Designed miniproteins, single chains. Designs and how they scored, part 15

Each design is a single chain, and the fold is of that chain. pLDDT is the mean over its residues in the fold that is shown.

## One batch from the design tools (miniprotein)

Design m496
Fold by ESMFold2-Fast:
Structure m496 (fold): chain A 57 residues (1-57)
Amino acid sequence: LVDALVAESKANPSSRGLIELQGEEIKRPDFPARVVQLLKEYQKKSGEGSVGVKFLA
């Protein structure tokens, strides 16, 4: 996810800060902590201050 998001950010800067999560990811019991960790990793790699999350049904 994080590496794919960094690649997407380079290809399309307007899509930076968006994480699309699949239904299986949402069903994880540690999902909230996992989301926070993914956002921190994304910001560390891309250097961005704001990141959004998009949930996929």
Scores: mean pLDDT 51

Design m497
Fold by ESMFold2-Fast:
Structure m497 (fold): chain A 63 residues (1-63)
Amino acid sequence: GARLEEAEAKVRARLEELRAFLESQGVAATVTVERLDDTTLRARLDTPFGTLEEVLTVEQILG
């Protein structure tokens, strides 16, 4: 639905900004945002030093 699309876009934009910052500091990073269901997203940031992963609801992202 529209709220899920908005939440995904918002999360992806924020992670891409962080990825760009990390790459400017010499740290390679990969952003992944996956839809788990109609209200839930998995946000992931992979670096050579480790992976940061969170499961977030549309409510948490937009509320």
Scores: mean pLDDT 84

Design m498
Fold by ESMFold2-Fast:
Structure m498 (fold): chain A 62 residues (1-62)
Amino acid sequence: IDAAIAALETWLATGERTPFVERIQEGLRSVDPEAELTDEDARTLRRTLEQGRRELEAQRAA
């Protein structure tokens, strides 16, 4: 989760595509050849992963 969030932050801040971002893009294109990962998609995915990380930490604390 943390590595995925860092990869998305790097892409949003610098435009540098990590192997993780490339894998997501390939996954989207396997379903819809016209699909492209947008900045809005990256922001939404990052927020979802941050939420999941918080939930995982809450479960670990319980």
Scores: mean pLDDT 70

Design m499
Fold by ESMFold2-Fast:
Structure m499 (fold): chain A 88 residues (1-88)
Amino acid sequence: DALRAQVDRAVKLIEEIAKASGVEVEVTVDYAALPTGPVRVSVKIKGKDKEKIETVGKAAINLARRVGASSVDEIEKVTKEEIEKVKK
């Protein structure tokens, strides 16, 4: 399945960026609504560097946009919340 292969590749790239940056990331992609509904992308992000957290979050948002997911706003929210935690 071309869509699944594209998603798997993008998830691996996000995981590699996170690993290189010392950021923990979990990306979950739910295909259950296909072909009639959108793919759902969910992320959990933990890190100590705001710019690195933002980079990982932007990569996840770009994946969600490319696959037509309805969850872009939720990914933006998770990314912002983790950035604010770094300020303590």
Scores: mean pLDDT 78

Design m500
Fold by ESMFold2-Fast:
Structure m500 (fold): chain A 74 residues (1-74)
Amino acid sequence: MKRVPTEEEIELAKEAVLSSALFAYDRLSRTVSDEEARASVEDMIRRISRWAEENHGLDGEEFYRTVWEAFEAA
């Protein structure tokens, strides 16, 4: 059996990714349109979620959905 991170470890990872996404969006929105900046951030969150799924056995779709919804709510 592969060891899956704890709920607390996953929550900390989600917070770190959200902070990185907000920083990237602020930087990108100064040089590209809002739609382009959002699309780039969405792709980044999706790539990180896939990496976490492949390397740590997380539910990548749940991770992506939670972080993306939090980003959109900010």
Scores: mean pLDDT 80

Design m501
Fold by ESMFold2-Fast:
Structure m501 (fold): chain A 62 residues (1-62)
Amino acid sequence: AFPKLEIPEGASVEELEELLRDKARAMLKQTHPELSDEEIDARLDATREQIRAAVEELKKKM
């Protein structure tokens, strides 16, 4: 758990998204134990898809 809190130097956007998603999932599960894994994943997926789409569109324009 605690060694995974270390953000690796030179991590890609995808790697950072996965690390943030994992931490957010753990936090939501601890704070809202009534939420199902599917419900938590749906909320995280909505945010991740929006960020990923924006990053990919930016890369295409560059």
Scores: mean pLDDT 65

Design m502
Fold by ESMFold2-Fast:
Structure m502 (fold): chain A 62 residues (1-62)
Amino acid sequence: SAALEEGLRLAEEAVELAERGEGAKAQKMATRGVILSGGDPEVVALAREAGRLLREKGAPGA
């Protein structure tokens, strides 16, 4: 579905933002992706990966 495809794109963007240490943007994109996809497992997994990357980078509040 178009909503799932958009949710996947947003979650993938969140992972890239997290790799760059852009915590606020990464969290916003991850949340939006999960909502748009209706909690699709693949989108949720990407959102969790973004959160894990942010924690590894010590972004902010390590």
Scores: mean pLDDT 82

Design m503
Fold by ESMFold2-Fast:
Structure m503 (fold): chain A 64 residues (1-64)
Amino acid sequence: MSDEQIQAIATYLVENVPLLRKIGVEKLTKILRTYQKDFPNEIAKVPGVSSIHASQIYYAVHNY
């Protein structure tokens, strides 16, 4: 996955998922880039992110 794709996914998630708006594009991009294989577990560690939001992010990453 390219850096441009990761940043686009992070931007989409921040704009479309209200809880992820609190994380911000920069931090979410870093999480996506660093933890691609374990991304759902790493996102679930962020305050305010539920397991449902982690699953939505996981599907977005895999279908982008």
Scores: mean pLDDT 64

Design m504
Fold by ESMFold2-Fast:
Structure m504 (fold): chain A 92 residues (1-92)
Amino acid sequence: MRDELLRRIAEAVEAGDLEAAAEAVRELALAEGLSEEEAEEYARLVRESEAAAYAVGAVAYFSLAQRAREEGREEEAEELLERARRLHELAK
């Protein structure tokens, strides 16, 4: 599911596993309707750039935090937002 892919991306980035993060990004891009060529380009950017990986991981946690808040899981949303902010700082 989309949320599972977002979590896989963010957790792989936090673990420093850029190959796993790139594979999850490729799967998410395909699931969102992007072409194979577009999905591979996004995966390559994550694999080759730590800054891009951190930025993508931050966006993934921000997306998960928004969904958690929409579902009334405010405590989880705040934890996810803190993780997103940490990755966002590393992307600079």
Scores: mean pLDDT 85

Design m505
Fold by ESMFold2-Fast:
Structure m505 (fold): chain A 74 residues (1-74)
Amino acid sequence: PEPSPRELVARLEAASPEERPQEVVEVLNWLARRGGSPLFSDAQQAELIAWLRANPALMERMREGMIEYLRALE
């Protein structure tokens, strides 16, 4: 089943630094699906993960913002 906001927060918080890019991309696809936007393809997801690994400060800012946003959802 589709993960809940609470479950996504738990994954983002529990993720090791190496796992965080994948969890951030999973949240982006979750948001896209709920918003009726096209999902990122496997190729696009791989590119995003590589880019996030190259930009760890931005990745951490996105992760923190996602946690705050998801905690606010009902």
Scores: mean pLDDT 83

Design m506
Fold by ESMFold2-Fast:
Structure m506 (fold): chain A 72 residues (1-72)
Amino acid sequence: SMEEEKKKRLEQFLNTIKSLADKRNITPEEKQKLIDKAKKELDRIFENSETEDEYRRAVLELLNKIREELKK
């Protein structure tokens, strides 16, 4: 279901973001801000997605965007 997909992707997403933040030596405060921002964007993606495939694709796009932002 869409809700199960959201839960699974949220868990994977947060773990990836935490890993990326740790590699960049981000402060705990900045890491929490990044997580909060990511959660808000993920909720928007969920609301705008009608299928699990759309949700999955949009989450991957968000993750790639955050990954690139953390590099520079």
Scores: mean pLDDT 76

Design m507
Fold by ESMFold2-Fast:
Parts: sequence; structure tokens; C-alpha cells
Structure m507 (fold): chain A 83 residues (1-83)
Amino acid sequence: MEFPRAETLADAHEYARKLVEEALEKGEAVGEVEVASDTIYRTYVDSLKQAAAEAGMEVETERLGNRLVSRVRKSEEAAAARE
């Protein structure tokens, strides 16, 4: 299985936004990204959290060495439109 590799800060921002966009369309998205450095890792997580918050989504990240598994899904708060 081939994972996108974030080698630049621009890559980190792009992959984060695309994962949130996919989650908006499907209700949930899980992405795996390989990060080249701790700086790129932090940029990816921060960008993902920001994009998810702007879209009303929740984000969870799990780091496995150089791989980051991220889950983005609709927030319960955002989903509670009416009873």
C-alpha cells in the first residue's frame, strides 16, 4: 500500500486539507501519511486540526514511527442540527 509522503510544509497543508474534504463528502475519512520530519509532522497535525475545525469535523491522529494515521469525521456537535 502506497502512502502519500509529506516532504515539505506545503505537502503537509495539502494532504491535511484533502483528507478533510474527503471526510466532508463521505462523512468520514481515514488517511495515512508518511512524514519526513518532526516539523512536517507538527505542521500536518496543526493544519489537519485547523481544517477540521473550520469544517465542523473531529480529528484523531495516531503516530506509528514515520507514519501518521488520521481519522476525520463529522463532529457530534455539528451533526446535532435538530431532534
Scores: mean pLDDT 75

Design m508
Fold by ESMFold2-Fast:
Structure m508 (fold): chain A 100 residues (1-100)
Amino acid sequence: EEKIKKGKEAVERIQKEIKEGLPIFEERIKNMSEQPKDEKKAEEYEKKAREILEELKKEIGKNVEKIAELVQEFVAEVVNLVYAGYEEVALKLLEELAKL
């Protein structure tokens, strides 16, 4: 019973982090609308984000603490993509995370 309760609370925390990440991303887009597109940096950040998504897919149902850490690392790469002027790619990656 205690283990099931802790698992549910951890999933709720991950969902909250994703939900809180979306408004931060939207605010970053608004503030960075004048940022020039940096394709090389965007490709690097997208690659890192996709590698984290693959790790998340493997850890789902196994290790909640590792899932939380990977979500935070993923959000950091999404923020980097916004600063590189690729907000559409960043939003798409957040949608892919939300579907996990």
Scores: mean pLDDT 71

Design m509
Fold by ESMFold2-Fast:
Structure m509 (fold): chain A 98 residues (1-98)
Amino acid sequence: SELERLAAEVKTQEERDRILLRLTAREVARLLGLPEEEVLREAERIAEEEGPRAAYLRLRARVLAHLLGISLAEAEEILRQSLAGTGPLSEEAAKRLE
């Protein structure tokens, strides 16, 4: 029964994570004027291959790239540096993004 409860909890968490990822992908697509299906498929693929954190990083990088007028790769690098807490004000920046 404990193993069944743990399996159900993991499945429930995975279902919640999938719903949130889908909602986030659609919202990003709308914000950027991109096809919702294309952004959703990319996010789902990244989540399956590299995990949900990688998928969220890609979605955030798309928004940042659009706002700053920079490449997706540059936006991903900025977000990685911010999350790593290795630069001046990076801890404050990471906290403000929450």
Scores: mean pLDDT 74

Design m510
Fold by ESMFold2-Fast:
Structure m510 (fold): chain A 63 residues (1-63)
Amino acid sequence: SKISIEEIKEIVAEFGGYVSAEGQNFAVVTVPPEKKDALKAALEEKGAKVEEIADNKLLVTWE
Protein backbone atom coordinates (compact mmCIF):
# COMPACT_ATOMS: atom_id res chain seq x y z
CA SER A 1 0.00 0.00 0.00
CA LYS A 2 1.15 3.57 -0.64
CA ILE A 3 1.92 5.56 2.48
CA SER A 4 2.02 9.39 2.63
CA ILE A 5 3.99 11.84 4.78
CA GLU A 6 0.67 12.77 6.46
CA GLU A 7 0.09 9.14 7.53
CA ILE A 8 3.69 8.88 8.74
CA LYS A 9 3.27 12.03 10.87
CA GLU A 10 0.04 10.63 12.36
CA ILE A 11 1.65 7.27 13.24
CA VAL A 12 4.76 8.95 14.69
CA ALA A 13 2.58 11.22 16.88
CA GLU A 14 0.69 8.16 18.22
CA PHE A 15 4.02 6.84 19.57
CA GLY A 16 4.92 10.17 21.22
CA GLY A 17 7.37 11.21 18.50
CA TYR A 18 7.68 13.96 15.92
CA VAL A 19 9.16 14.54 12.46
CA SER A 20 12.38 16.58 12.78
CA ALA A 21 13.25 16.67 9.04
CA GLU A 22 11.39 15.67 5.87
CA GLY A 23 11.58 15.53 2.08
CA GLN A 24 9.53 14.17 -0.81
CA ASN A 25 9.91 10.49 0.25
CA PHE A 26 11.87 10.54 3.53
CA ALA A 27 11.48 11.68 7.12
CA VAL A 28 13.80 11.76 10.13
CA VAL A 29 11.69 11.05 13.20
CA THR A 30 12.53 11.53 16.87
CA VAL A 31 10.80 9.14 19.26
CA PRO A 32 11.22 7.99 22.90
CA PRO A 33 13.74 5.09 22.86
CA GLU A 34 11.25 2.75 24.61
CA LYS A 35 8.74 3.30 21.74
CA LYS A 36 11.26 3.02 18.89
CA ASP A 37 10.83 -0.71 18.11
CA ALA A 38 7.02 -0.51 18.17
CA LEU A 39 7.04 2.59 15.92
CA LYS A 40 9.45 0.88 13.48
CA ALA A 41 7.12 -2.14 13.26
CA ALA A 42 4.03 0.07 12.75
CA LEU A 43 5.71 2.05 9.94
CA GLU A 44 7.00 -1.12 8.23
CA GLU A 45 3.48 -2.63 8.31
CA LYS A 46 2.31 0.42 6.32
CA GLY A 47 5.02 -0.18 3.69
CA ALA A 48 7.71 2.24 4.84
CA LYS A 49 11.39 1.30 5.15
CA VAL A 50 12.91 2.17 8.52
CA GLU A 51 16.56 2.51 9.57
CA GLU A 52 17.79 3.31 13.09
CA ILE A 53 20.16 6.30 12.97
CA ALA A 54 20.33 7.03 16.74
CA ASP A 55 18.88 5.69 20.03
CA ASN A 56 15.91 8.06 19.61
CA LYS A 57 15.92 8.62 15.80
CA LEU A 58 14.71 6.69 12.77
CA LEU A 59 15.17 7.36 9.07
CA VAL A 60 11.88 6.52 7.31
CA THR A 61 11.65 6.18 3.51
CA TRP A 62 8.81 5.28 1.17
CA GLU A 63 7.87 5.21 -2.53
Scores: mean pLDDT 84

Design m511
Fold by ESMFold2-Fast:
Structure m511 (fold): chain A 75 residues (1-75)
Amino acid sequence: MVKKLTITVSGVVDAEKARYIAEQMKKAAEAGVEEIILDLSNATSVSEEAAKILEETKKELEEKGVKVEIKGLKV
C-alpha cells in the first residue's frame, strides 16, 4: 500500500481541475495514504476558486490526520 502520494499538476488549474485533484486526494486518504504532496510548481495559473478548493481539501484531510503539503502555489 502507498503511504505517501505525490500529485504533480501542470497547465491551467481552474475549479473543475481543482475538484478532480481534491477527489484524487480524498480517494488516496481513504486508501490509507498518510502523506500527500500536491506539486503545483509547473502550473501556469491557479484560479482563486481552485486555490480555495485545494486549501479546503487540505484542511479537511489534515483534520482527519493526513499530512498535506502544497508546493508552488502561484497566485
Scores: mean pLDDT 80

Design m512
Fold by ESMFold2-Fast:
Structure m512 (fold): chain A 75 residues (1-75)
Amino acid sequence: MKVAVVVSGLSEDEAKEIAEYGEKLGGTASIAKGESVTVTITGLTEEQAKEIAEYGRKLGGEAEIGELRELLSKL
């Protein structure tokens, strides 16, 4: 099943690194700039989503995994 990951609380450089990693895994990444930088990566397997979430948390961010529809309703 394909899932999405949202990672927030990152710098622009860290967000770009995560976006590039997600796209390398075959996902589609988008970066939103507001009061904080948020990266949304779609088209991942659950295992790939967990890898990205762990990487984002290691960088000091917050990460959520779920269906794109549910994640978009939280944004």
Scores: mean pLDDT 76

Design m513
Fold by ESMFold2-Fast:
Structure m513 (fold): chain A 95 residues (1-95)
Amino acid sequence: SLEMSPEVEKEMEKLENAPPAEVTRALAKYREETGAQAALVQGYLEDIDTETIEKHLSPEIVKLVKEAKEAIKKGDLEKARKILEEINELIKKEA
């Protein structure tokens, strides 16, 4: 199983009952603040309900999330990392 850092686990506990859009924003912010590895992001993207984010986030962000998931499935961690940086920048502009 994927091993999460204690900081990541603590942040996810705070978000257990949060709306999906807020969870996605917090994950992007956490990635920026902690420099989380692509492997950590893989676990979180697998746990995010894509149908739920489509209801709450812009189509552009949803497309990028789907592209990041596909890059991770193909083992292209560098591409996944770049897409996550793009998601983070878009979320910052919307905040």
Scores: mean pLDDT 57

Design m514
Fold by ESMFold2-Fast:
Structure m514 (fold): chain A 72 residues (1-72)
Amino acid sequence: ALSPEELAAAEARVLAAFLELLEQGKLTPVDPTLSKEERLAAMEKNLEIIKAERPELKADIDAVLAAMKAKL
């Protein structure tokens, strides 16, 4: 498992890629009015797209997704 500092660094890298790909129209904005489970499912879909476009971020994305699931 990543330390809190390593997880924060991973989240920052994933967020930068998310914003770039969202601006390029490759991702779908997550509706904040959805349930936690529905928002997680939408984010998982976006994270899989980021993983395909940025394979170097695979480990970071897997860690971020695991942390998000642990908070449900």
Scores: mean pLDDT 79

Design m515
Fold by ESMFold2-Fast:
Structure m515 (fold): chain A 75 residues (1-75)
Amino acid sequence: SALEGQLELLRTIKAASKDPAVRAAAETVIALARRLAAGEPLSPEEMAELAAANKLILEAVKSDPAMAAAVAELI
């Protein structure tokens, strides 16, 4: 499924990252994505947290060749 593919990608990013902030961001996206997939609405604060976590992950993948390579193996 599309959700399981995205969760696998996020787990790979978490495992490849040496940055605890990136690892925490990946866990945040996994948790909030699962809640959205279950039909749960997110609060405005949770939506802001999701946006911030996604931005941090994107910046980390763009700046870390090892993370970019790990992500490419799943695509």
Scores: mean pLDDT 80

Design m516
Fold by ESMFold2-Fast:
Structure m516 (fold): chain A 106 residues (1-106)
Amino acid sequence: SELEELIDEAVELIAEYFGLSPEEVEAIRAQAYAALRQGEDLKDDESARQVAKEAIPKTLEIAREGLRNKDLQKVVTALQMAAYISAVTGSPEILREIIEMLREAG
């Protein structure tokens, strides 16, 4: 799917930026896909969609801080949040924004 392709691109960019091993890459991919599946389960929940939309600015802030400080855990957290938000809202935009941030940082 488009969301899975964007997650895969983001994971590859994170791997390059932080110099991650193949097993670390697969762990991050698994975490992002788990968040995506959780978001897909809530796609018809209006309350979950509203909360997800409201979380977008904070998710982008966490991503920027993680990249600025070279904090892998923050960047991975932001990716998981973005995967979840994209699935709940049906919008790829937050994943695309994180990918652009990763390209700018590398």
Scores: mean pLDDT 90

Design m517
Fold by ESMFold2-Fast:
Structure m517 (fold): chain A 87 residues (1-87)
Amino acid sequence: SREEDNERMAELIEKTGRRVVEEARELGRETGLTEEMEALARRAEEAARRGVELAREGGEVGRIAGAAIETVGAGVEARLLARQALR
C-alpha cells in the first residue's frame, strides 16, 4: 500500500542519515576536522529528518528526493574533505 511504501522510504532515509552522521563524526576524529565534520553531520541529520517527515506524510516525490539527495550529499562532501585532509 501507499502507507507501507511511505514508511519503507522513511525508514531508508532515516537509516541512511544515521550512517552519514556516524561516518562524518568518525572522519572528523580521523582527520582532526571535528568542527567541519560535525557541521556536515548536523546538515545530514536535518535533511534526513525532513525527508522522513515528508515520506511519512506522503509528500511530493521531488521534495522527498531532494531531502534524500541532501543527506547523501553531506556524506559525499565529508568523504571528499577527508580525502583532501589526508593528502
Scores: mean pLDDT 88

Design m518
Fold by ESMFold2-Fast:
Structure m518 (fold): chain A 67 residues (1-67)
Amino acid sequence: ALPAESSLSPEELLRLNLERLGITDPEVIAAAGELTGYDRARNVALALALHVERVAPEDALAWIRGL
């Protein structure tokens, strides 16, 4: 389950959600932060989209930048 509320900062929440998908590259996390503006709802939506689309960690940066 993706967290809807947390004591984590928006940046920490984004990083945690991406790490749960196997995405640990700081460049990918930074690109995701730029895309979502670190908004919690957008963070959850991005993580859900990556999961549903079955984006491999190696492809995540290209996928995010292609949006």
Scores: mean pLDDT 74

Design m519
Fold by ESMFold2-Fast:
Structure m519 (fold): chain A 71 residues (1-71)
Amino acid sequence: SEAEEAVEELRRLASRVKNRTREDLLRAVAEFEGVPVEELERMLKAGVPPEKMAPRLARLHRLALEYERAR
């Protein structure tokens, strides 16, 4: 299911960054979203909400919560 795929995708992303700095996490999110890290930094400084700054990650998070709630 889409929710199960979301949980697996989040798990893979988390395993890649589990012992990383804030900068490493920001780079990982930028790579996942397909945007330059400097664009994410610009959005952070501009106060863009997380769901608009990282829409793909926000969607995966929402699906993962739905999956957990259904269990």
Scores: mean pLDDT 71

Design m520
Fold by ESMFold2-Fast:
Structure m520 (fold): chain A 91 residues (1-91)
Amino acid sequence: MRLRVRLYRDGRLVEERELVSPSSSDLMSLAMAALERGKASGDEVEIELSAPSPITKANMFTAIALQAIGLGLVAEKIEIGESVRMVFRPE
């Protein structure tokens, strides 16, 4: 499985992190940390998730989306395909 996180400030890429791991918990930790950093800095957060199982993608996507909502972030874009791409903005 693979997770890529990007933070944008005024349309500019300010941070990029990527993790390849068989562990969903490792990827979730990276995603949660990125959402918390984005909220703290006022940056847009892009998360791209690639996993071979549709069920694993759905479960991880749901958990990431719920965490973002809990942090007060607004979903700007959600694209579901071979990978799941999510974009969140601070209110």
Scores: mean pLDDT 84

Design m521
Fold by ESMFold2-Fast:
Structure m521 (fold): chain A 57 residues (1-57)
Amino acid sequence: SSTSLFNQSVSLGNQSKSLRTQSDQYKKNGDTSKASSLQKQSDDLDTQSSDLGTQAA
């Protein structure tokens, strides 16, 4: 259902934001390798969230 897709989109968006915040913290602490990995994971989840949100609309 569109409601199920919408809920999945929101969940993935929240996970993406969490990973982005963690990435920023690691970058500030000088762990650029881990920050880059988390940023890439965040970007991937953000794309998935956007795709599901478009399908739900």
Scores: mean pLDDT 84

Design m522
Fold by ESMFold2-Fast:
Structure m522 (fold): chain A 85 residues (1-85)
Amino acid sequence: SELEKLLEEKIEELIQKVGEELAKQGRSPEAIEKLKERIRKELKDYVENSNLSLEEMIALLTLILKGEDEGDKEALQKEIEKIKG
């Protein structure tokens, strides 16, 4: 339950950052909200069909939010350890 809430928080943080970037590009508020809704659905579908643990998914989203390499296994492991500790 707490991990599921943290995952939802990370998804929403990512969606908000995408929305801010689209706003800087001059996209309309309506277009931004439609794109945010689409991305939210795609991310939830990915999570539901993924073989990754909740901790691994949260760690990957955290790396993306930091602008770090999602393929960096050492960085990923450090984020997983922070979630578990």
Scores: mean pLDDT 78

Design m523
Fold by ESMFold2-Fast:
Structure m523 (fold): chain A 87 residues (1-87)
Amino acid sequence: SLEAERERVAAEIRELLERASKAEPEEARRLRQRAALLQVDALASLTGEEERAALLKRFIETLNLEDAKKLGATEEEAERIRAWLEE
């Protein structure tokens, strides 16, 4: 069942990224953010790095550098995450 759940999450991420490729820029950004949040949750469930995952999720949701800094992210880390989302 866990394997089936992981495959469903992976499929949802693929679907979101495919939809993003066909969407208007603003909608595409929201779809990529949703895919990124699912990826972070999946990785956290495998690695146990819950605090880092929570910080990354909050930044992905807001894309606000000041919010990321308040949550303990370095400016470099926040900019790297933004760049990854914009790739």
Scores: mean pLDDT 72

Design m524
Fold by ESMFold2-Fast:
Structure m524 (fold): chain A 72 residues (1-72)
Amino acid sequence: MSEEDKEKVKELLIEAGVSEEEAEKIAERVSKMTDPTKAGVYVYLELLKLGVPEEKAKEVAEKVGKLMQETM
């Protein structure tokens, strides 16, 4: 995953209500993942832990997974 793709993931997380610090941490972890499905699940669970509503967490996780598929 490129630095530009990592920034896009971070932006999606911030738009979901995640703080910039937490978004950076999650985006950094996602950038080291190779499986789009596992990355999506990871994002979904982290967003739920941060209090993001389930429907919104699901949408963001799906967008992250799709972005990773486009870079593989």
Scores: mean pLDDT 80

Design m525
Fold by ESMFold2-Fast:
Structure m525 (fold): chain A 55 residues (1-55)
Amino acid sequence: MDAVLDQVRARARAEGLSDEAIDLGVRSARTALRAGVDPETAIQAALQSARLVDE
């Protein structure tokens, strides 16, 4: 789990997203992983959520 959440943080920071957007993206990824979503799908969904918050 931690490696997946670190990937969300790294990719969101590389895109220049705000700290608030990164935090919400990480929370989204954690929830998806707990629900049994695969890591790559969880990362992609989290990044989409983070982008929507930062727009």
Scores: mean pLDDT 80

Design m526
Fold by ESMFold2-Fast:
Structure m526 (fold): chain A 100 residues (1-100)
Amino acid sequence: SATKKEAEKLLEEANKLGSEFQEALENKDYEKAIEKIKEMTKKLVEVAELTNNPELAKEIKKVGEEMIEAVKNKDYEKLYKELKKLSDLFNELQDLVEEM
């Protein structure tokens, strides 16, 4: 369906933004890292909405906010915990999109 193709495109774009986030973090470009978190989580929220999962959209927003705060505070232990949660949510969204 057209909706499935749009969701797949959003997941691919979010994955690319995740790579750009990691690069920004490695380069200590924290402003760019925060920008990439915001862009990535926005696309993942759109996928959750396309799959009719408002609870997933809420969880993604919360994880994104926690990641941004972790970057601002240089709390890398919290950042890596939230990244693991985001990875799990991303995998759940991929499974939901595959079933569309």
Scores: mean pLDDT 90

Design m527
Fold by ESMFold2-Fast:
Structure m527 (fold): chain A 97 residues (1-97)
Amino acid sequence: SSLSPEEIRELVLARFLEDLRALTGQPLTPEELAELRRGIDLLLRILENGEEGAKEAVEEGLTSESAARTFVSLPEAEKEALREALAAVRAALDAQE
């Protein structure tokens, strides 16, 4: 029983979202809050604007080509679920300030 590259990608993404949610219940420094918001905004930009948004983010040095490609290549249903999860985390972070 070996994991496929797609299964590995899904596990990494699920763990990332779990870790982000765990942080919303903890006291964060202003610097940590700002970094998390920038990361969330970047991912939402890629998910909303697709390949063009991913290309711009990579060209601006905000993310790697491999990371941007991962988010752009997600099925639409998974992109929608991820957008909702990221928006919820962002709202929870806003409530901490």
Scores: mean pLDDT 68

Design m528
Fold by ESMFold2-Fast:
Structure m528 (fold): chain A 107 residues (1-107)
Amino acid sequence: MSEETIEKIRKFEEKVKEKFSDEDVATLVGLLLRLPDEELERAIDILEKHLDKLSPETMIDIAGLLATFSHGGISLEELEERLRANPGVSEELRKELLELARRMARS
């Protein structure tokens, strides 16, 4: 993991600690760490943009879905259906997460 990625995670953790319990922050960061550095950084950028509108449960669900997708555990279609089924995920956020997933699928 690059120094840039580590710093980005640290800054993100500081922001989410303002809204989430230490346990939820640890779970969220642990799931994000399952992503490759580049995709992890992109996921953080997307989540930070929507941070004020997201519950801990929804952010953890998103991170878990992205981690599972990254490891081939679910298809892009299943990821889209799961994101669409979550009422905490806006249409804008869903589109950004699916763009990230399409980039991951090409890697």
Scores: mean pLDDT 84

Design m529
Fold by ESMFold2-Fast:
Structure m529 (fold): chain A 99 residues (1-99)
Amino acid sequence: MELDPLEFLDILGEVAVEHPQYSEAIRAAVFGPSDAQAAALAAAGIPVHSLNDAIFDNKIRNYDEALEVLRRALIAYTGDEALADEIVGLLEERRAARL
């Protein structure tokens, strides 16, 4: 079954509410920085990844692909692989709780 973008965003919102310390990282990974921040990151040679664009513009087949894209976006924004892995783990737990 194809990924439901609204269900995925709802799970992201639930994790952000329960773990407010991660809400900014999740927001930044999903929606990206503002245009000014994106321009500054590009000028510094840092690639900008938009999970929102990947979800709605690029076909993501399933939740595993969505989580991998989110993980890469979190690493690109935060520079912290352990933080990205923790957030992805929380999303997998939330998804499992809905089944």
Scores: mean pLDDT 67

Design m530
Fold by ESMFold2-Fast:
Structure m530 (fold): chain A 94 residues (1-94)
Amino acid sequence: VEEALKHLEEALEYLQEAIEKDKNVEARKLLGEAAKHVVLAKQAALEGNLDEAIEHLEKAIEYAKEALKLTNQPELVKKAIEHLEEAIALLKEA
């Protein structure tokens, strides 16, 4: 799971940068919900609950994809989604 945790940290950095740079209030709220679910996924993964971690990451991706429709930071949000998808793949192989 160490490689998955690295991807979660990268995703959080991209989400946080997108939130700080985005002027759209609804996009910022959706990105904040995505970040919250990434934090919950990281906690679940550290506790060994990989199924719960994957569920939280899938919800984070859903929020990030909704934010992508509204955001003026689409490249940062897309990079966050890529890292979240990589983390899910790694957790499924664990």
Scores: mean pLDDT 86

Design m531
Fold by ESMFold2-Fast:
Structure m531 (fold): chain A 57 residues (1-57)
Amino acid sequence: GKEEQEKINREIGETLRQIGDALQRGAERGKKLKAETGSFELSLEAISEGAAEGAAA
C-alpha cells in the first residue's frame, strides 16, 4: 500500500542521509588531521592522501 511505500521511502531517505553524513565526517576527520599535523608538513601530504583514499573507497 501507499503507507508501505512511504515507509520504504523514509528508510531509503534516512539511509541516504546517513551515507552523506558518513562521507562528510570522513572529510572533516581528514581536515582535523591536517590541522593537527600542520606542525609537521612532511606528514601533511601522507594524511591528505590517506583521507582521499578513504573517501574514494
Scores: mean pLDDT 68

